# Ledger of designs, part 43: designed miniproteins, single chains, continued (3)

Each design is a single chain, and the fold is of that chain. pLDDT is the mean over its residues in the fold that is shown.

## One batch from the design tools (miniprotein)

Design m9467
Fold by ESMFold2-Fast:
Structure m9467 (fold): chain A 83 residues (1-83)
Amino acid sequence: SDAVAAGAEAAARMAEIRDEAIARINESTDPQEAKRIADEAKAEIRRVAEEAAKYPETASGAEQQARDMEAEIEAALRAHIAK
């Protein structure tokens, strides 16, 4: 269905944002820059999830995926700045 396809596309896009953010965080030499990258990526993931959430049948899945990916970005940020 269109909703299932939209949900899959949103999940893939959020994963791309997460992966790019984690790579950029790990390349950062400034903790403030790394935090900014994480904050911007989480905001973009939230925006993608909100667009997917317009389909009621995929809304809860998109929200959960966004939470999980935001947590992964935060974990990568914490690990990076603790070095």
Scores: mean pLDDT 83

Design m9468
Fold by ESMFold2-Fast:
Structure m9468 (fold): chain A 93 residues (1-93)
Amino acid sequence: GAQQTQLIQQARDIVQQAAATTDPAQQYQLLQQAIDILRQAQALGPPSAQGVQILQQTRDILQQIRARTTDPRVRMAANRAISIIDDMIAAAG
C-alpha cells in the first residue's frame, strides 16, 4: 500500500545518506535507522511492484556500502538490511 511504499522510499533515502557519509559511526547509525524502517515496512505485508523496484535500488546501494567499508559494524548492518530486503522481495512472489 501507499504507507508501505512511503516507508520503503524513506529507507532508500536514509541508505543513500549512509552511502554519502565519510564517518563509519554515522554510517552505522543511518543503516540501523534504515533497518528499523524496513522492518516496519515488512510488517505491512508483501511489497507492490513499485516497492520491489525501490527495494532493488536500495539493495544495490547497500552492496556498494558493503564493498567499500572497512568497518565490521557497517558491513554487518548492510548485510542485515540486504537480508530484510531479500525476504520482502521473496514475499512479493
Scores: mean pLDDT 92

Design m9469
Fold by ESMFold2-Fast:
Structure m9469 (fold): chain A 96 residues (1-96)
Amino acid sequence: SEEFINKYIEEIKKLTEEILRAIEAGDWDAVREAYGRLLDVLVKAIQDLGGKGVEEFLRLAGEITRSLAALEAGDPDAVERLKEVTEKIIEYLKKL
């Protein structure tokens, strides 16, 4: 459903902005909470879309988890990696 796809795109954008704000504030508890909610959005998208794109969503969930690990390790490219992963998720949702 286009309506469900648009809903998930907006939720992903909102959560990405929340993560970026939490990083700027140095609030790592808020970063982890927002990452968890982002992963929950992907799980809900899989459920509501009837399993369409499950393999790709699971791959992208792995990339989100790796971007959080990079942030926690102090990787200077970690913010850019987060942006790239969220853009890939949005692009993938638009193709469904």
Scores: mean pLDDT 79

Design m9470
Fold by ESMFold2-Fast:
Structure m9470 (fold): chain A 71 residues (1-71)
Amino acid sequence: SELDQIAQIAQAMADTVARGRAEGLSPDEILELARQVGDELISKIKDEDVRKQAQAVVDHMLRTLEERFAA
């Protein structure tokens, strides 16, 4: 389903953040990797409406990460 695809993207980004933290990467490195993972997965979505919804979730997650790293 569309929700399952969006949830998979969010989970992949969360997993990327967790791995980056475990590997001792800097906040900037983690943010860049999360952005790359989100962009790559969105680029594979063929349905435009699902892509727009996935983009909104990715944008929200990246903003939340930026806010956490700025604190």
Scores: mean pLDDT 84

Design m9471
Fold by ESMFold2-Fast:
Structure m9471 (fold): chain A 63 residues (1-63)
Amino acid sequence: AADELRAKIVAGDPEALRELSRRYQAAGRDAEAAMFEKLATRPSLTPHQRAVALAALDDLEAA
């Protein structure tokens, strides 16, 4: 669920970026999926990466 994913992003869990990548790939948005998969190589999310991930989740929710 989106609320669960949002909570993981706020907590700085990089696993949230892998989940975003999978959701973007399922939506046929391969460029965004590849970007989030690349960002998921970090051990934790920076504040900037959290902001980007939250914006991406809002974008997916709007679709």
Scores: mean pLDDT 76

Design m9472
Fold by ESMFold2-Fast:
Structure m9472 (fold): chain A 104 residues (1-104)
Amino acid sequence: DRERLLALMEELIEAGERKASLEELYRLTAEALRVAGDDREGIRMTYRALWTALLMTFGTLEKAYEAFKEIVERLEREGVLTPLQREVAEEHLKEIEELIKKYS
């Protein structure tokens, strides 16, 4: 459901704007990933929205990266991630790590 996924992306960005808790960002992300399933583009949009929300919440690359990693680790522990969703999360973590290295 593309419309439901887009609505969840908007909710994630809004949550970031108001500096919502990691618990709320986690719940919205988990729901968005359930809606996206194995749609690679939908999964990528979900992680990009989460990253944007975390940057807005924490204001630094390093703190946002730590929070992103914590959310991904919790999704993995709770068995939420499909193999594709795990792969895309690992791609985003690597991209963020390279970004931090360039500007550190």
Scores: mean pLDDT 87

Design m9473
Fold by ESMFold2-Fast:
Structure m9473 (fold): chain A 94 residues (1-94)
Amino acid sequence: DVAEEVEAFLALPREEQQEALALMVGSIELAEMAIKAGILSDPEFRKKLEEERRRLEELIRRLLEEGLLSEEEVEEALERGRELAEKKWEEMLK
């Protein structure tokens, strides 16, 4: 339930909310990189990842619509999440 996910997210300290969103984005981006590289090719895992991305997009939509995060804060979290995923991907290739 997206409403429960929004409530749980808002229960986090303000300083942790943007970081939590960045970590969620980074996890999905990293998993998508692994699929693109052919490391993960399980159709069931791909379906689960598509569901997780849809839920993340719905969470972001609700946070923006309700004014709980600004567009700038969301953009910063998306960028940070991608940077975290790229760094983790580079570490995994060592």
Scores: mean pLDDT 78

Design m9474
Fold by ESMFold2-Fast:
Structure m9474 (fold): chain A 63 residues (1-63)
Amino acid sequence: SELAVRALVKFAKLSEEVAKRIVELAKENNGVLSEEQAAELGEEAGLTPQQARDAAKLALYFM
């Protein structure tokens, strides 16, 4: 979990709070966000839905 948060901050240039939220969603959904989850997270974090999906997959790799 901590490694996944650090990876998102370092490689995806996300804030810690956004990284933590993406890591939690990645855990719940095994790294695959629904279209609604990706869109909602994108709006909350200033990401595109595709960026949100890519970040969740990256998080899963470090979990």
Scores: mean pLDDT 79

Design m9475
Fold by ESMFold2-Fast:
Structure m9475 (fold): chain A 78 residues (1-78)
Amino acid sequence: MDWIRAAAGTLDASEVPRWPREELEELLYQVAYEAIKAAVEAGVSVAEAEERALAAVADVPDAELAAEAIRRAARAVE
């Protein structure tokens, strides 16, 4: 279940120094979408998956971009 945090936090900006903002935003959205969808298919609610993913990215660079991507992904999955 902590893999939601792992997936959402995988695209840490410090690990992807040359990504442009638009490219990073799309990658964050794809990672969030896959993580939330897989969690819902495993029996976790969309709300719970979203909350855990948001908590996971609170400490990463570009936390606001990651949070927006997670919220968009949660709405798309539901």
Scores: mean pLDDT 69

Design m9476
Fold by ESMFold2-Fast:
Structure m9476 (fold): chain A 92 residues (1-92)
Amino acid sequence: SEAEEGLERVIKSIDEIAEKYGKYEEGERAKELLRRLLEIARQMEAGIDTEAHRARAEAAVAATLPEAEAETVNDPELVFRLLVRAMELYLA
């Protein structure tokens, strides 16, 4: 599915950052958070409050994306913190 393809691309990006900076444990944690978010996205696709969850997810991404883009290559800890923040905003 499109969501699975999107997740694979993000996982690849996380793996590349983790390999480059030797942050394997942090990379695994980030991938776990993304898999949890994908499970919620699958519930939205099943029609469970789809519009509300989509709007919340879009807001969470918009709030974190500029910081993630600026720091992704230089600070793996910040990438993981931004993923947690996005998840919290999405689940709020």
Scores: mean pLDDT 61

Design m9477
Fold by ESMFold2-Fast:
Order: C-alpha cells, then structure tokens, then sequence
Structure m9477 (fold): chain A 58 residues (1-58)
C-alpha cells in the first residue's frame, strides 16, 4: 500500500484517540484516578502510533 495512505490512516487513528481522551476527561462517572489511568493508556497508544508514523520514512 502507498506510504501516503498509511500516513493518513495513522493520523486518523491518532485523532480518534485524542477524541476518546476528551470523552474520558468529561466522564462524570469516573474518579480522578480512573481518568488518569485511562488517559495514560490512551497517551501510550498515541505514542506508539506516532512512532509508527515516524518509522514510515525509514
């Protein structure tokens, strides 16, 4: 598959995860500790996708 298409797919997934972080931040049913844990997991997933995005140039 083309490099450009894969880059766009990774960017789309990163944006989706950012939206999920926003939803978690606004969830009134979650404790501060639960929000922090879920946001940390989402941040880790974003970092992995950013790593993949950067590696496509190699």
Amino acid sequence: SSMRQKILQLIGEILRLIGEMFDVSRDTSLSDAEKAARIAELQARIQELMRQLNSLDR
Scores: mean pLDDT 84

Design m9478
Fold by ESMFold2-Fast:
Structure m9478 (fold): chain A 110 residues (1-110)
Amino acid sequence: SISEQWKKATEPFEKLLKEGRYEELIKEAERVLADPTAPLLTQLSALEYMARAYEKLGDYEKALETYQRLLDFYRFIGEGFYKMLGITQEERDARIAELEKKIAELKSKL
């Protein structure tokens, strides 16, 4: 299922984040993002957790850059992809708004 695939995509990053292994998480996320065969769901997960890891390290500039990449990803994903993830258009718009607020917050810390 899609929820099972999302859980599988997030579990390795969630574990690293919970264990405080932020630099290792960033390295693994960069590996995923450099792989042209990586599934879109895995790329989305890598961007989300890499941004969160940068925030935990206090690297607000790199966190901002990574959240901007994640926002661009959401903006350019087609309707079919959101339906595949079980996400409604309203949920997509809410996620975009949430990311825009996070980006504004991080800009205020620079």
Scores: mean pLDDT 83

Design m9479
Fold by ESMFold2-Fast:
Structure m9479 (fold): chain A 56 residues (1-56)
Amino acid sequence: GPGAEAAAKGGPASGLVAGWEAIKAGHREQGRLGIEAARKGDGAAGGSLGAYGLGA
C-alpha cells in the first residue's frame, strides 16, 4: 500500500511511521506507569491483570 511504497522510498512517510510508533510507545509507557502506580498502591491483582491483558 501507500505506506509501504513511501517507506521503500525512505521519504516523509518513513518519518511519519517512526513518529507514530514513538507516540504509540509513549502511550503504552504512560499506561504501564499508571497500571504500576495502581498496583503499587492497591495491590498486584488489578494492575497485573491489566498489564497482562494487553499482552495476552
Scores: mean pLDDT 56

Design m9480
Fold by ESMFold2-Fast:
Structure m9480 (fold): chain A 70 residues (1-70)
Amino acid sequence: VEEAADEWVRIIVNEAKKQGITLTDEEIAELREKVRQLLETAPSAVELHRGLNALADEFIARAKARQAAA
């Protein structure tokens, strides 16, 4: 579970970087915890992917807003 969570966090962080968005270490730690929880609780691959996409959108949007405000 932890290894799968690290892989998905890496995918999301790299997607953010492609958009010019950098996640902080705190944002990455929060994201990893939420990804891990999703991996443990999602009843199907479809629901897992929907949840992961929602987390990616949420964290990238928050980081983008933070960078725009700085």
Scores: mean pLDDT 80

Design m9481
Fold by ESMFold2-Fast:
Structure m9481 (fold): chain A 77 residues (1-77)
Amino acid sequence: SKFVELAKERLDELLEQGLGLPPYEKERAQEYLERLEEVLAQAREAYASNPEISQSQLEGAEVAYEAIKAAIEEAAS
């Protein structure tokens, strides 16, 4: 949970700095974030209901978040 929140803060900070991305890429990044938030919300719900059984689902959501974050950071480079 805290890891996901910190990763989101980091990503938001990069987006706020303008990354130098053209408007189209920023729009696409926002779409990725919105989609990811839905996945994370589902994973959090599953984890809250049964932590042991849903651990792999939460881990999967965290891996997806890192992949999207890395892609956005690479675009900023």
Scores: mean pLDDT 59

Design m9482
Fold by ESMFold2-Fast:
Structure m9482 (fold): chain A 68 residues (1-68)
Amino acid sequence: SHAERAREAHLAGDWAAFAEELRRLSDEEAIAVLQELGMPRAAAEAALPLYRAGDFEAADRAGVRAVL
């Protein structure tokens, strides 16, 4: 599944593949993947559009900021 491929890409540090697979998932499916990877829901919701855009630096900052 795209969710499994997203998790595999994240584990491999393949951020381009991670972004591509997250774009192929619904928002709820992509949020569930980010939550499985350790993000609280608020962080996952804030970071998702940035991960999909391939802006991983901004995604990490947005996720941290959402849980402060």
Scores: mean pLDDT 84

Design m9483
Fold by ESMFold2-Fast:
Structure m9483 (fold): chain A 79 residues (1-79)
Amino acid sequence: SNERAIEFIERATEAALRLIEDQADTQSKEDLLETARDMLNTAASVALSLGADEKLVEEKKKEALERLEKHIEKLAKER
């Protein structure tokens, strides 16, 4: 269902945020962004395979990526 697919993307986003926080001092901004994109692309692919609406998945992926990108940029500035 769409609800389960959204939950999966949200959980993947939370996992990515934890990874970014843990690696912020050891990884480049570019590497963190690549990891975040890869994690969200994988989560979106799984959500689509579960029969979720393509537009809904893409919208939620975009929102999550924007959140992760802003967080990475904030951490990079605090270096």
Scores: mean pLDDT 81

Design m9484
Fold by ESMFold2-Fast:
Order: C-alpha cells, then sequence, then structure tokens
Structure m9484 (fold): chain A 110 residues (1-110)
C-alpha cells in the first residue's frame, strides 16, 4: 500500500540523514513527494540540503520549492526557487526549472 511504502521510505530517509548520505536522503524524499507525502519530503530535503554542494544542491532546492508549491506555501516556494536559481549558475536545466517555479509562485502570490 502507499502508506506502507511511505513508512519504508521515511525509515530509509532517516537512516540516510543519520549517516550523512544526502543523495540517498534526496532519493527517498523524492519518492515521498511522488506518493503525495509533501510534508515528509520537505522534512528530509531540508535536512539533506545543508549536506549538498554544487548542482546537486540546486536540484534539491528545486524539489523543495516544488513540494512547498504543492502545499500552497508560495512564499517558501519562491524563496527556495530563487536560492536554486542563484546556485544553478551554468546548469541550464536547473536554471529553467528554478525560473518556471519562480514564475508559478509569483503568479499565485498576486
Amino acid sequence: SAEEEAEEYIKEAEKAIKEKDAGTAVFFAHRLYELGKYEEAIKFLEKAIPLLEGPGKAYALVELAEAYLKLGKYEEALKYAEEALKLAKDDEEAKEKAEKLIEKAKEKLK
């Protein structure tokens, strides 16, 4: 069931954070996001992001902003999308994703 999958993904994400494995934590946070567990996804992304550098951090911030958008938290979504854009630098895909999220969040805040 989705609830049993979510429980397993939460356990794996918690283990990854404890072991400072940011990549695995982001992987299971994304799986939680796909199950509609946006608050759990945010929790693990916020714990993983300080452990990340470079393009990986920019992509994790994009996912964090997407999760906040799903919860209707548009100010937080905008903040993290702008941070992602600043860190994306020469990564064109990360820039495009961040710019689209900034546009969507700003439209919701009108």
Scores: mean pLDDT 90

Design m9485
Fold by ESMFold2-Fast:
Structure m9485 (fold): chain A 95 residues (1-95)
Amino acid sequence: KAEELLRELGYLEEFEKAIKSLPEEDKKKYFNAVAALLAKERGDEELFREFLRELGFSEEEIEKLLKMSLEEVDKILQELLREPMLETQKKLKAA
């Protein structure tokens, strides 16, 4: 579903190339985070809610994120992505 939105907007191939070395769980988080931001930018509230659920946000947290600006949501999602990406990079350096 996140991949479908990225494909529709022409970003899927570039994102797949950039993250191909990441574990599937981290790839899924990355796709859902980017797709959530794109859905919010488009004003697609239903799709934004769906991608936030896939990222593990509660319904209460989703309601708060819906009221936040695109910039505020981007900061929160960047923090989520930063930690998994750093752990993945550490594992790759240790291999």
Scores: mean pLDDT 70

Design m9486
Fold by ESMFold2-Fast:
Structure m9486 (fold): chain A 66 residues (1-66)
Amino acid sequence: MSRRERLLETAEDMLRHVGKVFNIPQSLVDEAIDRFRRWLDENDLSETEVFAKVREIIEALLELNR
């Protein structure tokens, strides 16, 4: 498995878990995953930068579900 595939799978798992815990609509979680996938495709980023982006997305999902 490539580094990109591993990071994407980990991010997807984290975003889906947050969606379940906070009862966020799956459509919003899927959009967030697609957005992250596009961002990752456009950048060769460190794991630290990827984690920072995932946290940013989680915060945005929580705000939208308020």
Scores: mean pLDDT 76

Design m9487
Fold by ESMFold2-Fast:
Structure m9487 (fold): chain A 96 residues (1-96)
Amino acid sequence: EKIELSDEEAKEAAETFREYAEKYREMYEELGLESFKLLAETYEKLAKLLEERNYEEAVKLAEENQKKIEELFKKDLEKEPEKIREAFERIRKEKE
């Protein structure tokens, strides 16, 4: 319902997105999956936009890159299904 975030809320959200970016970047470096590279770059850009309180651009970026990420995930899954499985297992384990 609230269209804008407080400075504290925006900072917390940005920090969370930066943590996601770091994790996905590590997975890209270890597994070579292009989808995780785009995920990392997307979360880094989203964090910056949230820190700038540019919520409209953050939403647009998320929607635009979601389709690109899904296309890359399909490509990675077709070529490297075991690496995709490994990546999702690592994400699940870290959330526990």
Scores: mean pLDDT 78

Design m9488
Fold by ESMFold2-Fast:
Order: C-alpha cells, then structure tokens, then sequence
Structure m9488 (fold): chain A 90 residues (1-90)
C-alpha cells in the first residue's frame, strides 16, 4: 500500500515539475516534493484548528519563495505562486 502511494507520488511530482519548469530535473522534482510536503503539513494544522487557512496560505507562499531560491528554480516558484493566486481568485 505505501509503496504504491510512493510510486504514484513520484509520478505526480515529476508531472508537476514538468508543468511548472518545463523539465523534470532533480532540482525541480525536489523543489516540488518539498512544497507538496509543506502543503500537507499546513493542511493538517488547519484541520487541527492550529492555524487559519489564510495563515497556512501565507506560510506556503513564503516557503515556495524560499525553496525556489535554495534549489535555483525561482521561475518555477513564481509560476506556482501565480497559479495559486489564479485558483483562489476563481
């Protein structure tokens, strides 16, 4: 069960890396993996009533900016932030 989940997660991360950066580089994949893990952590904190959805979103956006610089994928980070803003505006 966990092995199948990890394989599906890997394929999803590769697909997201290609969508956001145009290629599945190890750096882009690692960046997307970190962002997904952070989003899951923040969603759990919101579900537990520890933080608000707005606070979680602000923390996620800051994390995306910081990780984008760390992995030298700032354009992918900017594209992801724009996509998040567009989804929330809809």
Amino acid sequence: MEKEYLEKKKKLLEKLAIELSGEATPEAIKFVEKVVDKAQQLASQVAAGKISEDQALQQLKQFIKDEGKKYNVEKSAEKLLKKIDEELAA
Scores: mean pLDDT 74

Design m9489
Fold by ESMFold2-Fast:
Structure m9489 (fold): chain A 64 residues (1-64)
Amino acid sequence: SLLEKLKQVEEYTKKADEYNDKANAYYQQALAGSPAQRRDLILQSAEYSVLAILYSSLKIAALS
């Protein structure tokens, strides 16, 4: 139904925003951190960025 589709879009939007916020937080920690910590923090940021992109894509697909 349309209502179920809209609820799914809302859930995907929420997850995309949450993962994007985590990605940004780890990226900022990487910029402020030591060179030794930077690689691991960047990899964590990248992982959450990929999850944010995934949920953004699912949202677009649900809107179609």
Scores: mean pLDDT 88

Design m9490
Fold by ESMFold2-Fast:
Structure m9490 (fold): chain A 101 residues (1-101)
Amino acid sequence: SSVEQALKIISQMIGMLEDAIRRGSVSVEQARELVKLMQKFGKHLLKSKASLSTLIKAIVAGSELVLILRMAENGRKNTDLIKKNLETAISTLEEIKKDLE
């Protein structure tokens, strides 16, 4: 189902973000893959008849991942700021995951 595909993708994204926190950095390649996964997730979410509140959370998560990509592209060295943004993205994705379960 579209929900099963969305849950698979969101779990993959959370795992990638947790790996980035452990490493203290996110590469441009990893950040681009996260944005690509989020686009794929959004397509499955729209087919799942998700609530408006869940769709809004998905827009927020997408914006957070785009910010992470921009930080990676700009070579930001502030590890605390990177970690905070990664943790915020995980939190938003975990809320969406609970909405879909």
Scores: mean pLDDT 85

Design m9491
Fold by ESMFold2-Fast:
Structure m9491 (fold): chain A 60 residues (1-60)
Amino acid sequence: MLKEKAKELLKEKDGQPEGVAEAIRLVGESVEEMLKEGLNKKVQEKTQQVLAELQQKKLS
């Protein structure tokens, strides 16, 4: 863990239990991962669709 200890102390000083602060952090990380995965999926789907249309136009 390479975070500044000042950040951990600041979270405690917000009057939040350590467990609650940890839960908020984990939820944020999960949401970021889901957004990155969703974006990658959409790019792949669009690319495949364009390639299929181009190939069909060549045959048509």
Scores: mean pLDDT 62

Design m9492
Fold by ESMFold2-Fast:
Structure m9492 (fold): chain A 65 residues (1-65)
Amino acid sequence: KKIILGILGKLSEEFKEKYPDVEEEDLVLFEEGSEKAKVKSTKTNKILELPKEDIEPYIVEKEEL
């Protein structure tokens, strides 16, 4: 399975209201073809699981692991 590591860029106010524990520059991990992504929250030190479609527009850099 292909794993993608991404970095979040600037978040919208609407996104911050919906997901207050996610911050700019947080790391995103997802499997290619998956509907969900995992975010390592720097604010809470927890892993959050979110719909990939909600977070994918904010990913500014990606690498394949």
Scores: mean pLDDT 82

Design m9493
Fold by ESMFold2-Fast:
Structure m9493 (fold): chain A 79 residues (1-79)
Amino acid sequence: MIDATNEQLKQLYDEHKKRDKQESENMTQDQIKEEEERAQKYEELSRMAEESHDPVTSKIYRELSEYYREKAKEGKESL
């Protein structure tokens, strides 16, 4: 109880384990990967649209890429 650092690590570990145990399809590693792949896909589409001199489409795809990246990041942080 006295070692606050050790208890902080234990809490993080327990939360991580609970997330792992709760792996009913809500933000599984597969889902996180899929969202990351979607983000990468839209990032690439954004770059291609910019290369095609379509800044409006590029901006839309960039926002979608950020949305899916944020979702994947939140899934990772959701512990």
Scores: mean pLDDT 68

Design m9494
Fold by ESMFold2-Fast:
Structure m9494 (fold): chain A 93 residues (1-93)
Amino acid sequence: VSEAAALSTALGILIAAVDILPKEQGPETFAAIEGVADRLAALVPQLSPEEKAELRAFLQRYIEHLQRVAKEKGLTEEGDRAVAALQRAIDAA
């Protein structure tokens, strides 16, 4: 639990930083988000119910933002892959 909490905190910081990046970046940013989402999905089984609920709420908000950016930039395929990875993390929680 303590190790999972430390990893969750670190990933939370990375996600918070990345929340700004889709406004400024191309396909590489979506690939980076996909990678972070996959790592979060792997971490989910080690999280408490409260941590899982917090993560789900954060990722739901992030998916809405990411879908808008992907559609606006014409990067729908990259956006779909990133959203699928984020959705896997939500579903695991």
Scores: mean pLDDT 70

Design m9495
Fold by ESMFold2-Fast:
Formats: structure tokens, sequence, C-alpha cells
Structure m9495 (fold): chain A 88 residues (1-88)
């Protein structure tokens, strides 16, 4: 995962967006395992309405820390994640 994310970041803005999507997919998989698919969809529906993405951002930060990314790499991916979520 670390090498894949670093390769995507090296491709520029489009690659950073693809890295953000990969991280979001991993968070969604983890939430589906923890809460079940139906409950995950319900939580996402509420978050889209309230625009409260704080828990997803926190989980993403933790996941990126586990991958051993640099602070600058983490910032790029987290900013791209926020941009994606705000457009929902």
Amino acid sequence: MKQQLEQLIAQGDQGVREAAKLVLREILKEWSKRYGEEMTLLIFGVRITTKDWSEIIKDAEKLLDQYGLSPQQKKLILEAIREILERL
C-alpha cells in the first residue's frame, strides 16, 4: 500500500485523487466489516446531510500513519479526501 500511494502521489493531482479514493475504499471496507453494509450506508447518508466527515478523516489519518507516509504525503491525501467528501 505505501509504495502504491507514493507512486500515485508522484503522478500529480490526478494521482493524489486516485490515492484518496483508494484510502476511502479501505475506510468503507473497514466500516462495512465493523457496522455492516446497511448501517454503513445509513451513517453515510447522515454524514452527507450534516457534512460531518470528522470520523472518516480521523480514520484516514490513522490508516495513513500505519502505512508510514510522510507528513506532506498525508496532508495531500487528506486534503483530497476532504474535497471528495465535500462534493457529495
Scores: mean pLDDT 76

Design m9496
Fold by ESMFold2-Fast:
Structure m9496 (fold): chain A 66 residues (1-66)
Amino acid sequence: SRREIALENLRFALSNLPKELQEKALEIVENSPDIREGMRKAAQFVSEILKKAKELGVSMSEVLKG
């Protein structure tokens, strides 16, 4: 149940982000042997993309494409 709740929370948290970013974040979780580690790595990835987008003045999708 905890794993299911964590994954649902992640899906909801990502729902307002570009679809490409959502897919990459979920892929990080699926490729991790531990759900907690996967969630941490996905959160870090999203934070890094958001930070770069803000610093460069571009969309998150442009950061993902570059």
Scores: mean pLDDT 77

Design m9497
Fold by ESMFold2-Fast:
Structure m9497 (fold): chain A 68 residues (1-68)
Amino acid sequence: DIVIQLLVSTDTPVEEIVARAVEKMREAGVYDEEVIEEVKRLVRKAAEFYKKNLPAGTTAPLVIVVPE
């Protein structure tokens, strides 16, 4: 399993959060396009959920676990 941990602000654009997650995956040695695509989906969903449910200016931990 691949674990990605980010501190994200609700003021940060979703695509910047996604880009940071992909960068962390590549740092972990993951270059599989299918795994990267799955992480992008999970991170976008989580970032959008944070923006919907948390006030502007909130910083929160985001933890994504990708199997395989």
Scores: mean pLDDT 78

Design m9498
Fold by ESMFold2-Fast:
Parts: C-alpha cells; sequence; structure tokens
Structure m9498 (fold): chain A 59 residues (1-59)
C-alpha cells in the first residue's frame, strides 16, 4: 500500500493522534514511516490534531 493509502485508512478509523503515531513508528522502513507521517499531516484538517500527532511522533 502507498503511504497516502495508509494515511487515509488511519484517519478513516478516527484513531487518536497518539495511536496513529504509534502505528507509524511500527513500520520497519523509516523512510516509509516518514512518508506516512507526512501524508497524515497533509490530510488532517484539524490543526490541534496535527500538533498532537507531531508531538506524539517525535516522542
Amino acid sequence: ATPQEIAQILLQLKASPESIAKQIREFKDPAYAEAVYQEVLALEPDAARRKALAEAYQA
């Protein structure tokens, strides 16, 4: 699956930003994980959720 397809699935499930960050960090390929993270940020319309996702992903 493409990073964009995975990002759409994660957002469609209405998962918390912390849960999304945890799922992204489980990808074995760090380049793929980063691509999924950037796609989730691009697709998430809520600025507060984008901030929470960024904080959780960097932790």
Scores: mean pLDDT 80

Design m9499
Fold by ESMFold2-Fast:
Structure m9499 (fold): chain A 128 residues (1-128)
Amino acid sequence: MDLPEGLHDDEVRALLEERGILEDALEALRIYNEVSGENLSLEEFAREFPVLYVKYKLGKLSEEEKKVIQAVEDALGKERTERLAIELFKIGLELGLVSPEDLELVVNYLRSKGLEDEAEELRELYEK
């Protein structure tokens, strides 16, 4: 990334407020940091959480890593957690925070579920 660390924190916050999910994002970030022992910024959370969530759905996480996602699901519920992961990924794409490798992981996951239109939307956001 060509920008200083944390430069996008205010932009991520504003985009979450616009989507009506800022409170869910801040609660999930608090739980993530508490359970993982990390101290992620909101920008770092927007990069890491959607990828971790997709790996969780694919059964690729360790038992320790699964506890982080499970703690968030216990607090928010499965539907709100999935929505948060998807919206954070879209925000990350809009702000140029997503690597090509992470894009391919998420797109392939969506295609594996038959969600072709959603997969193409993510590719379009990345190419802007």
Scores: mean pLDDT 82

Design m9500
Fold by ESMFold2-Fast:
Structure m9500 (fold): chain A 97 residues (1-97)
Amino acid sequence: SSLSVEIRELTEEELPAFGEEALARGLEAHERGERVLVIGVLPERNEVEDEEILEKVRKELEEMVRLGLEHAGFALLVPSLETGEKIARIAEEIYRK
């Protein structure tokens, strides 16, 4: 797999800057010929149906690979560390091929 997955647990103070930091990380990885998925975990745990989120993310990642867009870096905000870890495993599986 050529994909690196980074999970960041965010504080309320860090949340506003996450998009800019994730973009900077994606650009840095791209310049080095690397792929990165940056996952930000929201500071407050929100109850969400993990199965629906995981299925949507899986389909989106599979579609990106199918369209040859796997060269694009990704950034996601997730409601919990557990959801982020599950998404990381799905992404690694899809890019492992």
Scores: mean pLDDT 68

Design m9501
Fold by ESMFold2-Fast:
Structure m9501 (fold): chain A 105 residues (1-105)
Amino acid sequence: MLEEVKEFLESIGWTPEEFGVSWDVLLALAKLVTGFDIEKLEENIKRHANGETDANGNPLLGPFQFTPDDILGLRKDEKGKLVAVLKGLLKEEDVKDFIEKYLNL
């Protein structure tokens, strides 16, 4: 279950090394950015791997859902940029809770 999500994230460059954070933080970020829980994220990854598309023929996992360059555009050593990007994607209170829990900033 969790390993399939990690393998998918690694395949698109979402690694602890690239982001400078732990797997727990990356999984929480993937859930937060997509709005999917881990179970739904795993389901969509499996369906995407099987070549399934939505009703309009679009990929279930779009190019921007999990691309670090498109969503975060960050280097692993630039935690301040990560904070700024998260503030652009999320409500300020949700960002504060995420930062306090996972980034210790």
Scores: mean pLDDT 60

